Designed miniproteins, single chains, continued (5). Designs and how they scored, part 13

Each design is a single chain, and the fold is of that chain. pLDDT is the mean over its residues in the fold that is shown.

## One batch from the design tools (miniprotein)

Design m16425
Fold by ESMFold2-Fast:
Structure m16425 (fold): chain A 80 residues (1-80)
Amino acid sequence: AELERRREEERRREELEREVDEGMLLIVAGVAALVGMSDEEIRELAKRLGLSEEQTAELLRRAREARPEIAAYREKLLAE
């Protein structure tokens, strides 16, 4: 059971770290989209935060996805 135990402990730690990173990316992407940051500004922010290239790409993808929803919400408010 030595190998199975080691693998399980490592997996739990990696899952925890991954969930924390995922949550951080979600929050940062949401704030960046809400504030109206450009793709270039988001890349610069990611570098300041020490994010990997993969994390930076995910951050940009999430921010781009959030922008249309924010724009639609703004248009709805202006229509009322």
Scores: mean pLDDT 73

Design m16426
Fold by ESMFold2-Fast:
Structure m16426 (fold): chain A 58 residues (1-58)
Amino acid sequence: GPLEEIRKRLESGDLVGALDLLISLGLSLEQANRIIGRYVRTGDLDKALEDIEYLLSQ
């Protein structure tokens, strides 16, 4: 599913591909950049996926 694809892109360092997918799923550029930026800074993939799932459920 989309969350599995985002996980794969983030784990492989395909940040541009992850950003493009998040925007295609309905996140704003600001939301997507905030989540990816936190992941890059912290390495916390589980928190990134939790935040994405929360925003997509709104």
Scores: mean pLDDT 88

Design m16427
Fold by ESMFold2-Fast:
Structure m16427 (fold): chain A 98 residues (1-98)
Amino acid sequence: MKELFITGDYSKEERENLANDLEEEHGFKAEVKDDGSIHATTDLSDEELRKVAHWLAEYNGATAEVAEDGNIHATASKSLKERGRLLGGLDELGSLGK
C-alpha cells in the first residue's frame, strides 16, 4: 500500500470532507489526525496515484508530489469546500487511464 499525506491551512470540516472524498471517490482509507494532517493509504497503481496528485493540485488548490518512497505529499492552500462540488466529474478519472 502507498501512503498519502496532506497538510494545509483549512478547517476541521474541510479536512474531514477531503478525507471522505479520497475514500469514496479515489479508493483511499483516509483519516484526519489530531495535528490536522490527513493520512491515507491505498492499493492504487503508481499511474493512478499520479492522477490523484494532479487532481489535488488542479481541483483542490494543493501542491502535490510523489515522494521517492511512493508516498504522496500535498499541501492545500485554498478552501476545499469551494472545489468539493466538482468531485462528481472525477469518478471516471481512474477508468480513463486504463
Scores: mean pLDDT 65

Design m16428
Fold by ESMFold2-Fast:
Structure m16428 (fold): chain A 62 residues (1-62)
Amino acid sequence: GGMDRNRMRTRMMRDHTDGNRRTVDVVNDMMRRGYTPVDVHRRTYPMGDDNWRVVDRVDRMM
């Protein structure tokens, strides 16, 4: 169920953030794979207000 998917999200975030990617780029890549930016932020990306604003902005662009 959701637990396994959340673990995959976490690993995916680590793989992408281990390079020179911005939060919005990582979120966009996850969204292309069927994740919502809000869901990604709340469950996988605990970086606070700046990342929340970026994720929220990306969600509005959809």
Scores: mean pLDDT 51

Design m16429
Fold by ESMFold2-Fast:
Structure m16429 (fold): chain A 82 residues (1-82)
Amino acid sequence: SEEEAVAELRRIADEVIKHLPPEDAETFRRTLDHLLADPRVTPEQLANALIAWVRHFQAEGKLPPELAEKYIARLEEIKERL
């Protein structure tokens, strides 16, 4: 279901947050809360935003490439089911 997909996206985002430096973790958490609070944001838009954020953190050296690719793969799989 759509609700189950959003819950899974939230779980992946929470896992990503645990691997980030504290300042980046707080910024990402705040952004995620705003996206989740906006009823205009679709699950597909949320998934795309999370993929973009994971790529951003990988590009900044804040996530190891192997870990970033694993999270992106999980997010893309959820997106395919939407």
Scores: mean pLDDT 86

Design m16430
Fold by ESMFold2-Fast:
Structure m16430 (fold): chain A 77 residues (1-77)
Amino acid sequence: SREAEVAAGLAEVDRLVEEFKRKYPELTDLVDKYMAALKQLAQAELANAPQSEIDKLKAQIAAIQKEIGAKYLELLA
């Protein structure tokens, strides 16, 4: 089912995220926010939430991605 596929995908992403946090512990808070936002978007889409709500969640995710990228580059410098 779609729900089972989403659950399996989230479990795999959670595993990869845990590995990333072990390598870059300084990014833990931003990564947790990102994962929470992705889960919220997935739940909203499964619930057929209004497009305006989905668009707001997507904008929030994009902002978090930008913050992660900027912080990651700082850690590499």
Scores: mean pLDDT 83

Design m16431
Fold by ESMFold2-Fast:
Structure m16431 (fold): chain A 62 residues (1-62)
Amino acid sequence: AAAGQARADALGEANLPVIRLVREAWKDLEAGADPEEILKRLTEVFGEEAARNVVLTLEDFV
């Protein structure tokens, strides 16, 4: 069925900027950037709780 395909594609497009922001945050952490600065950026996109969880997860990988 073709119903909802355009909506599904739009949701995929909306997730691309989010993935890019997380990738950039990881790169910055790997380069020694301040976690607090990264948390501020992600809080503006995801909100405080989600941003904190993302930063904590990324810190465990670097």
Scores: mean pLDDT 68

Design m16432
Fold by ESMFold2-Fast:
Structure m16432 (fold): chain A 86 residues (1-86)
Amino acid sequence: SLSNAELVFPELYLSRVYLEELIKAGPNADEKAVIIATIEKIYNDPELSKEWKLKILKYFLENIDQDPRATDEVKELIEKKIKELE
């Protein structure tokens, strides 16, 4: 798992998953719902190691903190998932 995970950059994985969820939701997508779906998909991905889930979620939390549209609820969800994995 770790040897293959070294080829996965957190930003590339996050961008792909977010884009897939955004496309699936469509042009009138609720941004909060897309973000929540992205978090849940990362957390529940059986192909990702615990270490890579933590790395991706921590990267997400650091970047979402710079987004003025991010709600406290979304930040709390990411923090909760990080704690559950630690």
Scores: mean pLDDT 76

Design m16433
Fold by ESMFold2-Fast:
Structure m16433 (fold): chain A 74 residues (1-74)
Amino acid sequence: SEHEQLDAAERLVLGLIFGKVSLEEVLAFFATLSPAQAAALVAAIDRLLAQQPDLPEEVRAQLRTVRAHLRALI
């Protein structure tokens, strides 16, 4: 489901932020997403950045990098 794909993508993004997965692994998973799923994940990242202003800059930078790659799929 779309929810399951977004949940899996969120876990991979957290793994990237915590150094548990590589950017290459995250991008390989993103290649399996439809443009609609990629757009939904971009919207989710935008909401997270808006709702969590106290996120560390390193986390915000990683989220922006992930968002840019997702935008390339749309």
Scores: mean pLDDT 76

Design m16434
Fold by ESMFold2-Fast:
Structure m16434 (fold): chain A 100 residues (1-100)
Amino acid sequence: SMIDEIEERLKELEERAKELIEDEALLKQFTENLKRIAELLRESKDEKMIKAALNALDNMEELLEQAEKSTDPEEKKRLLRTVLALAERLVKEMEEYIKS
């Protein structure tokens, strides 16, 4: 299913992030947000939420690939911070959507 595909992509994103994110607290926050995205999708199964998650995953994966290829430590940190912010934003948007 589409949700199963998203969950596998979230797991892959988590494993890749473990190799790149040196800050343990930020890594923990990121993995908790990825887990929350999976939980919200499983509970709602809503088409708009699935579409939002796919768009966010595409963006996070692209930025993470850029971070993996970057030789500039400051660029790498900036890209990783953006990935973390996208995951946090998606969780907030999904939780607000469910409450409405």
Scores: mean pLDDT 87

Design m16435
Fold by ESMFold2-Fast:
Structure m16435 (fold): chain A 92 residues (1-92)
Amino acid sequence: SAEKKKEEKNKIEMLAGVLELAVAVGKVVGASSKEIIDLVIKTIEGALPYLSEEAAKLAEEFKEKLRKNPDYSADEILKLIDEMEKKMLEKA
């Protein structure tokens, strides 16, 4: 239904916004790339039970990509968050 799609889109946009804020705060406090990645992964793991099956799969793929590449810059992490959000919104 249109209402269910709107709720899913709102969840996706809120998750992406929180992840972007986590990266921004990490940069401000001088956190390492690994610390920022660990915070982003923890945030995703907390959100997984509340996402659709399709969105959860995309979030898990993003999480595994971050685990494999601990040297991602903050700007690269932000690009990956944007890519994940766009793919999730396409499936909503």
Scores: mean pLDDT 85

Design m16436
Fold by ESMFold2-Fast:
Structure m16436 (fold): chain A 72 residues (1-72)
Amino acid sequence: MEKDKEEILKAGGEPLLNRVRELIREYLRDPSALPAAAQAYVELKKKLPPHLIPAVDEMVRELRAQAEAELA
């Protein structure tokens, strides 16, 4: 898992993860932003090898938890 996370960042996943994070924050304030957040997440998955998808799912879950804490 740690090596997979490093591989995602090295493969240019960091800018896409930052985009997903911002769209999750928008979604938590306004549910109408959900389609944009979902599209960014799908785009992130398409950019990465299939074996990294479980690590992407974990990282996005962590980003969502951080955004929820920031808005609480």
Scores: mean pLDDT 71

Design m16437
Fold by ESMFold2-Fast:
Structure m16437 (fold): chain A 56 residues (1-56)
Amino acid sequence: SAAEELAEAFKKQLLAEGFSEEVAETSGRIFKSMLDQGFSKEEAEAMARAHARRLA
């Protein structure tokens, strides 16, 4: 699905930024879940990124 592709791209972006695989995977799951719930890509990314920063 488009949401799965966007979540995978987001995970790769977090890994490139220096986040651990565990943080990137968890944040990617949050991002996909938010997209599946109808949040915009921008809203989902902001929330998932905030979680990534808190976990790091």
Scores: mean pLDDT 83

Design m16438
Fold by ESMFold2-Fast:
Structure m16438 (fold): chain A 67 residues (1-67)
Amino acid sequence: FGIPSSIKDKVSNETISTAVAGSIWYISGDNDKAVELLLEASEKAEKEGKTEFSQAARKAAEEIRKS
């Protein structure tokens, strides 16, 4: 999944970079690394109070894990 620009603009650069890295690993075929990075991005977003971003990242990680 892609993260919408409006959500990306409100999240810290550190958190978005982690989510982007997770997406890149997924495209590269490394599902384990993709899940780990997306879960890290979800945790960072949750600590920053960005619940919508955290939930989106967690859902993406869970979907990849099920595949």
Scores: mean pLDDT 75

Design m16439
Fold by ESMFold2-Fast:
Structure m16439 (fold): chain A 82 residues (1-82)
Amino acid sequence: DKREELERLRREIEELLRRLAELVARVRADPDDEAARAALEETARRAEETAERAVRLALELGDEEAAAEIRRLVEEGVARAA
């Protein structure tokens, strides 16, 4: 069921964005934390990749609203990481 897969991807994105916010806080507290910076970069990349898959699936399902929401949430989350 593609809707179940979309729901799973949306949950994965929510978890990645939550982790991204945590890593942003860690990097801001210690800008020289190499492990936190590497994890932030990897988490941002994974969030963008997962969002691309989720958006594609939402559009296949005709759910343009879900596609727009997913794109917005990830763009905002990644922008806060910059």
Scores: mean pLDDT 85

Design m16440
Fold by ESMFold2-Fast:
Structure m16440 (fold): chain A 57 residues (1-57)
Amino acid sequence: VSPQTRQRIVDLVTAQLRAGASERDALRAAARALGLSPSTVARVVREHEREQAERVA
């Protein structure tokens, strides 16, 4: 997955969560919008969370 695609996934998931969607619904919405599997979206989000935690720590 390209860095640009990773950013789009994170942005879409974050927007859905801010709109009051559940984590499951946010992941599905991002997967549908980008033509990816929900498992791929979930993996990318978790990788991003790990990188952010490492950067801050």
Scores: mean pLDDT 77

Design m16441
Fold by ESMFold2-Fast:
Structure m16441 (fold): chain A 114 residues (1-114)
Amino acid sequence: SELELLLQFAKGTSDPVAVFLDDEMVYLSPELLEVLGWSEEEVEALGRELVEKAKELGFNEKGLLVLVEEVTSAAGERHPLALLSKEIEIDGEKHILSLLMLGESAVEWLSPPQ
């Protein structure tokens, strides 16, 4: 499934990432917590807020959306942040699957494949 493939990617990378299914955080990398110095609850709240913002901007005809933002860590450092969201179906129900990516890697992951 799309969810299983994204979770395999997220768990296999050393990059700071989180995965959301609709408004629920289904995976959070320890690297994301370390870089931000935030609680799990703060990361979940940010992800929910960005997913709602993405819904307002609208998905394209393929059910895809990319949102780029900036976030400030507990230490006062500014980091680029990207949300990649896709409409998927699980057991006949529509869901939004989102990957949250932090830091310079967020820019690299949005680059066209070579």
Scores: mean pLDDT 78

Design m16442
Fold by ESMFold2-Fast:
Structure m16442 (fold): chain A 63 residues (1-63)
Amino acid sequence: SLEELLEAGILALKKALEIAKEAAENGAEEVTGSREGLTTFVVKIVKDGKTEEVTVDGLKLLE
């Protein structure tokens, strides 16, 4: 339902923000967040010259 998609989107956003905050607090040089779908966010983290991308899917968080 639309409500489930909205809940999943909110959960994905919250999780993405947690990941981004933790990365920044741990000395990340760059943190970029992008929305890739209704319930999907990607957090790009650059630390010590290494790039990591973390995909957050709110539908998987509900499972």
Scores: mean pLDDT 83

Design m16443
Fold by ESMFold2-Fast:
Structure m16443 (fold): chain A 99 residues (1-99)
Amino acid sequence: ATDEAVQASLKKFEETGLEELAKKLGLSPESVREALEILKEAEALRRKYASETKEYKLPEDIQKRLEKLGIDSSKLSVLAITPEMEELIKRAIDLEEKI
């Protein structure tokens, strides 16, 4: 349920926000879309291997996949942890619950 809600929220964001996000990151919309798919896989893995550790670190294989797209894994905070993207996801989930 929760993962499906996140997927639906990201799909809505992709329709209206992908071009703006790509412009802010200096990437192509295709690269941003691929990065979002990789981040969705990372989130699924994080939930499956939920740890007591406070630090969320992307698996090494996913970091390498992002690097192949021209994304520096040291700059992942720009993609994975942007406050604006978290707010948009939260608002999309809240809207879907009210519809």
Scores: mean pLDDT 53

Design m16444
Fold by ESMFold2-Fast:
Structure m16444 (fold): chain A 67 residues (1-67)
Amino acid sequence: DVEEVARVLYTLAKQRPSLSKEQYDRIISLLGEKTGIPASLLRELVDAIVKDNLSVGEVAERLRKAL
């Protein structure tokens, strides 16, 4: 479910300042393996949430268009 993935990415974006690079990289890698979504797209969406203040709904829409 892309909305569930969008919520996970939103939470990860809010937690990002508290995570080490290694912790962040592991979470993205595991999420990519579990969902089949490219890690590069997951990172791009986390960055867009932080930079452009995307809502969960906007993240879900971008996931639907990319998949």
Scores: mean pLDDT 84

Design m16445
Fold by ESMFold2-Fast:
Structure m16445 (fold): chain A 100 residues (1-100)
Amino acid sequence: SSAEAAIAALREFRDRAEAILEAKLAGEISQEEAVAQLEALIRELSRTLATHDLSPEVRELIEKAAVAFYVAAQSEDPALARALLAVGRRLFDEAEALLA
């Protein structure tokens, strides 16, 4: 159940982070709003994952993915933001695969 709960938390974080970045890219929310929402999500994810005994490899992938999404939110270049979103997506997929 611990691994299942961690996977569920990662999936929810990924879906919410992607929705925030897509809303920013569509001009529906400001860069400042996107950054604030991602910071709140990262804090929520960190609190959730602190209750799980995750391997160092999984934690590193999650940290790198969160950084990629955060930099995407701060980027004024839509092409760079989309590339970083894709990087974060791949890193989360790899973290989930290691937990499965």
Scores: mean pLDDT 85

Design m16446
Fold by ESMFold2-Fast:
Structure m16446 (fold): chain A 75 residues (1-75)
Amino acid sequence: MKETEETLRLFEERLAGFVGEETAREIAEYMAELSKVVPFEEALIEGARRAIEAMKGVWPPEQVARAEESLEAGL
């Protein structure tokens, strides 16, 4: 439980530097809510997908593709 909170906080902080605090918070809140009804690992995967979609406007296509491959490989 404490590890889950720590992971979500770090994920939000990491994303805020790239997509802004508001978008990072929305994704983190979505993951936190989803983790109440699905395993945390599944919530992380869905949150990561939303983060990658947000990054498609910011990152080069090659970097987005690598992130998607890492997600599909199970992190």
Scores: mean pLDDT 72

Design m16447
Fold by ESMFold2-Fast:
Structure m16447 (fold): chain A 90 residues (1-90)
Amino acid sequence: GSLDFLNPIMNELFSAGFIRFPDQLNDVDVIFDLVVPAIQKNLDKIPEDLKDVAEKLSKAKSKEELIEILSSLDDETRVQLGKTGVKLLQ
């Protein structure tokens, strides 16, 4: 689907049990409502190689801005963001 680039993040959340059924229609909502607030509260705990991306995500004002930021990343960075989000939510 049009949001398949979010799958690396969603797969990490699903594997950790934070979502029951991955649904691409709700992927942006899940990231915006769970992952972005966790990053905002824990910017000091973000790995050094993700700090620039985490700062951009922490300043995202809309789901459209979130999509723009996440679509600009490579898949490895998206996987690392998903893993970091899981650690911050635990």
Scores: mean pLDDT 79

Design m16448
Fold by ESMFold2-Fast:
Structure m16448 (fold): chain A 110 residues (1-110)
Amino acid sequence: MDAADFVALAERGDLRDRLALGAALVAKAAEVLGAPPEVRAQLAAHAEAARNAPSPEAAFAALEAAVRLLGEAHPGVEWSLVLEEADGRAEVRLSVRADGTSSVEVRRLA
């Protein structure tokens, strides 16, 4: 995914686009963490699946798979990310704990 695709996802601001942005950020985090090429390839595939998802549910499934894969590939690394929908109606929360457990949660704010 190039920088223009990243900007387009960030500018749209709906829940599906925020889930796709989350998957893209997980793939980028794997590059920064030095994940093996096979893990990076799988995360790139999940990011593409989320971007091309026909529904928020399909995008969520791709993001959840990506977060789980990153957590399993980097045990002992803890991180979290919160992405807010542009109209403030929902947020996507992603977390990985040091024990390798991961979660993806969508919260409605209104």
Scores: mean pLDDT 73

Design m16449
Fold by ESMFold2-Fast:
Parts: structure tokens; sequence; C-alpha cells
Structure m16449 (fold): chain A 78 residues (1-78)
């Protein structure tokens, strides 16, 4: 079980990096709408990672990721 959760976290880390690259691309292009869309995707990925860390018993890491997810969502609304 732990190995499967760690593999899923690795996949989400790669997705997060790709979305982060797209966010920077949108910001450089002045695409505010596209940037907000990428921030929402980052929020979703962070929330999924938080749930996986909670399943691993790492409640501290899960809470940190949940807070980052909420911050990303707030930035998407601004």
Amino acid sequence: MKEKLEKEIKKLDKEYDRVGDRLLEKLRAGDTVGAREQLRKMSDILKKKSELYKKLGDDKKAAELQAKSELALQQAEE
C-alpha cells in the first residue's frame, strides 16, 4: 500500500511541475484567465497530494499541502 501511495505522489509531483510551467508561460504572455485556470489545477493537485499524505499518516505534511491548495485557489479568485 505505501509504495502505491508514494508512486501516486510522484505522479502528482510531475503534474504539479507541468502545471507550474504552464502558469509561468501564461503569466509571461499576460494571459490572466489562463493563469487562473492553472492555479485552480495546482490547487486540485495539492489537495490530492494532501489526501495521499493523510493516508500515509503524515498529517503535518497533509495539512501543509491543504493550506497551499487553499492559497492557490484564493489566488485564482483574485
Scores: mean pLDDT 84

Design m16450
Fold by ESMFold2-Fast:
Structure m16450 (fold): chain A 85 residues (1-85)
Amino acid sequence: MSPEELEKEILEKLKKYFPELDEEVIKEYFRLLSTLDEEERLRLVKGLKELLDVYLQLLKTVPKSRVIAELQALLRWLVRELKEA
């Protein structure tokens, strides 16, 4: 699967399950991913998909507001790390 196909799947899940997330942070993260080589981009996108699947499971037992706060903090941290690399 291409990075673009995985990114589309992730974006669709984020919109469906976490519409409250800051769209600008999500856009910035995917913009920064597009500046990486294909191998690094694919590894990071796969990791994000696996992590998103964990957060989707957490929605069954953890309040949605807590899951959103954690995911928002993680995305902001990832954007910062990619900018400083």
Scores: mean pLDDT 80

Design m16451
Fold by ESMFold2-Fast:
Order: sequence, then C-alpha cells, then structure tokens
Structure m16451 (fold): chain A 76 residues (1-76)
Amino acid sequence: MREERDKIILDDLLKSIESALARPDQLTPEQRERLRKVIEEAEKADSPAEKVSLLVDFILTDAIDRAFERREKERE
C-alpha cells in the first residue's frame, strides 16, 4: 500500500514537472538543466519514496526561483 501511494505522489509530481517544461517561458535554461539532472537522479533511485524526496526538493527550489523571476519581471 505505501509503495503504491508513493508511486501516485511521484506520478503527480512528474506531471507537474512536465507541465512546467511544456511551457518553455516558465523556466530559464539553468532551471531546465537542473530539472534534467534531478529527473536523471530520480530515475536512478531504488525506491518511489526516494524519487519523491528528490523531486519535492527540486519543486520547492524551483518555486522559489520562479517567485524571484516574477518579481524581476514586475520590476521591468
């Protein structure tokens, strides 16, 4: 049951990431490179829980970066 729940969370996280990638204006080249590396590391992880942890850390960092980019665009 737990492993299946982690799989569902992982799928939701991956969908969120793919949605962000589908809109190229949402991410800088540096953010896309970081995302690519995080996905690669997540694919190497042995358990869904570990993959979820890696992706959650990235999403939180990405959300902070996007907030900063939005503020900079508003200043221009």
Scores: mean pLDDT 65

Design m16452
Fold by ESMFold2-Fast:
Structure m16452 (fold): chain A 72 residues (1-72)
Amino acid sequence: MLTPEEREAVRRKAREEAKKVYDELLKQGIPLDIAIEKARQVAMDLAVKAGLPATEALRLANEIVDEILKEL
């Protein structure tokens, strides 16, 4: 099981990687809806791979997408 500190580190890493992918796709001219979905997939995959439960990983991915949309 991940410690609270390890969980927070995973959350930060997932946000960083998702935003990086989103920015790169927009820079390439990829449509917003596709860029958002790719960002969600990256966050979800990273969180699951790091050991977060699937439900928590999905919640984190949705939170990251909401953060990105607020930056529009």
Scores: mean pLDDT 82

Design m16453
Fold by ESMFold2-Fast:
Structure m16453 (fold): chain A 89 residues (1-89)
Amino acid sequence: LEKIIEELKKLKEELEKTDAKDETLKKRALKELDKAIEAIEKKDVEELVRVLANLETLYKEALELGDEETAKILEEARKLVLEAIKEIL
C-alpha cells in the first residue's frame, strides 16, 4: 500500500502543475486524490469504491473538455485506487 500512496502523491503533484482547461475540475480531482490517499491509509474500501466512481466521472469530463493531460492523470489514479482495493481485500 505504501508504494500506491507514493504514486498517488506523485500524480497529485503532476495535477497541481498541470495547466488544466477547467480549474473547477482540477480542484475536484485534487480533492478525490486526497480522499483516495486518506482512504488507503485507513483501509476504507467503501470510500475507495466511491473515489473510484468519482475518478471515472472526472476522467470522462476531462476527455469531453479535450484535456488529455488531466484525463491521463485521472486514469492512472483510477488504476492505482483499483490496485489498492485488491491489496486491502
Scores: mean pLDDT 84

Design m16454
Fold by ESMFold2-Fast:
Structure m16454 (fold): chain A 78 residues (1-78)
Amino acid sequence: SMVANVETLAALLPGLPPEVQRALLTSTAEDLLRRAKELGDKVGEEHARKALELVERGDYEGAVRHILEAARELEKKE
């Protein structure tokens, strides 16, 4: 499931170099943003966009929270 994949990512992040954490969080948030747009899920889209903003600010913990919320929102629809 998308939620389980995000939870696995979150568990692995502290062991990874910061540049790898940024790349993985950015890629995951962009993927979720694309999926939310395809489904017309505005709440999922807002969470994915917020995650991208937080990654740019270096707030990886905040980014993970919003990525997880986007994943949960999308799983409700499919």
Scores: mean pLDDT 85

Design m16455
Fold by ESMFold2-Fast:
Structure m16455 (fold): chain A 95 residues (1-95)
Amino acid sequence: MTREELVELVKELMELSDSTTPEELLEIFLNILKDVLKVDDESLEEFRRLFEHDPEAALRFLIEKLLEAGALTEEQAKELLSMPMEERIRAILEL
């Protein structure tokens, strides 16, 4: 999956504006990681890097941070990681 494919899928699932940029979507995820999950600046930079180069790894990173924060159980994290990418994104957004 490319970054552009991820952005389009999230726009469809969340009914975001067609003008929503990849940078705006990245800021939404970074704000969740920073404000909700309280991750450190080093983890935020790693997420930015993964989002640009490997969106699948970025989603895996997000699931790991949700698990570390206690927002997911180990069983829920394993289920998400076993899902096809589109179903995984939908499930994360429905949290």
Scores: mean pLDDT 75

Design m16456
Fold by ESMFold2-Fast:
Parts: C-alpha cells; structure tokens; sequence
Structure m16456 (fold): chain A 75 residues (1-75)
C-alpha cells in the first residue's frame, strides 16, 4: 500500500542522508527503482522527469519506479 511504502522509503531516505551528511538534496529527489544496481538513490529533477516522473511536489519528494510503469511520487 502506498502509505506504508511511502513511510518506509521516507525512513530509508532519512538514513541515507544521515550516512551521507556532506550531500546536498537541493534540486534533487529520491528515486526508488528495485531493478537498479542502487535501488534508492538521489537523482536530479531532470533525471526523474526523463523516467516519466511528474514535477515533484517538494524537494524531499520520493519517486517509485516499477518495471514497465512511469515513476510516481509517494505521499
């Protein structure tokens, strides 16, 4: 379910930021692609749009990419 998945990915994104304290998230969004070499990663807004994502609602937006589907924002 989207709400439970969104909560889990938000927690994972916060851990990723804690593990990478020198990295700025400004102008970037998190992308979760389970088939990628790195499933959760910080990507540029342009890269997210190229994967079919709509414009992010915030700078902390998290997108989910599934095989054969456009990326969707988790809320």
Amino acid sequence: MDSLLAARLAGAALRWMADNPGVSAEGKVFLFDPEAEEPLRLVSKEEALALGAPEPSSSTAIFLKRPGEPAEELK
Scores: mean pLDDT 66

Design m16457
Fold by ESMFold2-Fast:
Structure m16457 (fold): chain A 79 residues (1-79)
Amino acid sequence: SAERLARIEAAVRVTREKYPRETLTTEEQRQAFADALNAALIAAGLRPLPDEVAAELVERYLEGASARELAETALRLLA
C-alpha cells in the first residue's frame, strides 16, 4: 500500500542519514546498516526484513538507489 511504502521510505531515509553510502566499506558496516534499518522498521510498527532482502537493499544503496527505490524494492521482495 502507499502508506506502507511511505513508512518503509521514512525508515530508509533515517537509516541512510546515520549510515552514508561511503561509510559502508566493510561487511560489519553493511550489517550495521541492515540492523539499523530493521530497528527503524520495528519502531515504525513494521516487521524486520529477511536477511536476503536487507542484503539486496544494501547492494542497491551502494549502487546509488534512492530511498524511494529502496522502499519499492523492499515491498517487491517481501513474501
Scores: mean pLDDT 86

Design m16458
Fold by ESMFold2-Fast:
Structure m16458 (fold): chain A 100 residues (1-100)
Amino acid sequence: GQRIGDDELQRTRDTLRRLGMSDDDIQRVSDLVRQAGQMLLNGASPDDVMQYTIDQGRQMLQQGIPQIAVATGIRSISRLIGRMYGLDPDDLTDQMINSL
């Protein structure tokens, strides 16, 4: 079976490649999604994963990673949290993006 984050990781990489993101930007966003997925597997709460994602997203924006790339990663993480905890991914995405 696939690991919990593997389908979202593939989707994230494919979306960013389609958006014309650099390999470095694709790797950075993919690492964010993979790390968030690992936190969820280790039993981290939605709030902990969201705060981690917000903190990383802010750093990525400061590093010059495009907002659309960061938002793509956030949407992937929202779907992982939603799948694990039965929460609305769109509400999670809005909360995290509004906190950037």
Scores: mean pLDDT 87

Design m16459
Fold by ESMFold2-Fast:
Structure m16459 (fold): chain A 59 residues (1-59)
Amino acid sequence: KEELAKKIAEETGISLETAKKIVDFYDKNKGIATAEELAKETGISVEDALKALRIYESF
């Protein structure tokens, strides 16, 4: 959802476009996506991927 992507972008400082890719990637993988996989698919750091996953899980 757009609101989740915006929150990820705000909390991590990554672009909204990248945050949307993160949300979509996580949704497609149905909880099996690791921060490492997320970082590789989106090009962000593992630290930012971890923050993004934590935000996704809280929704």
Scores: mean pLDDT 75

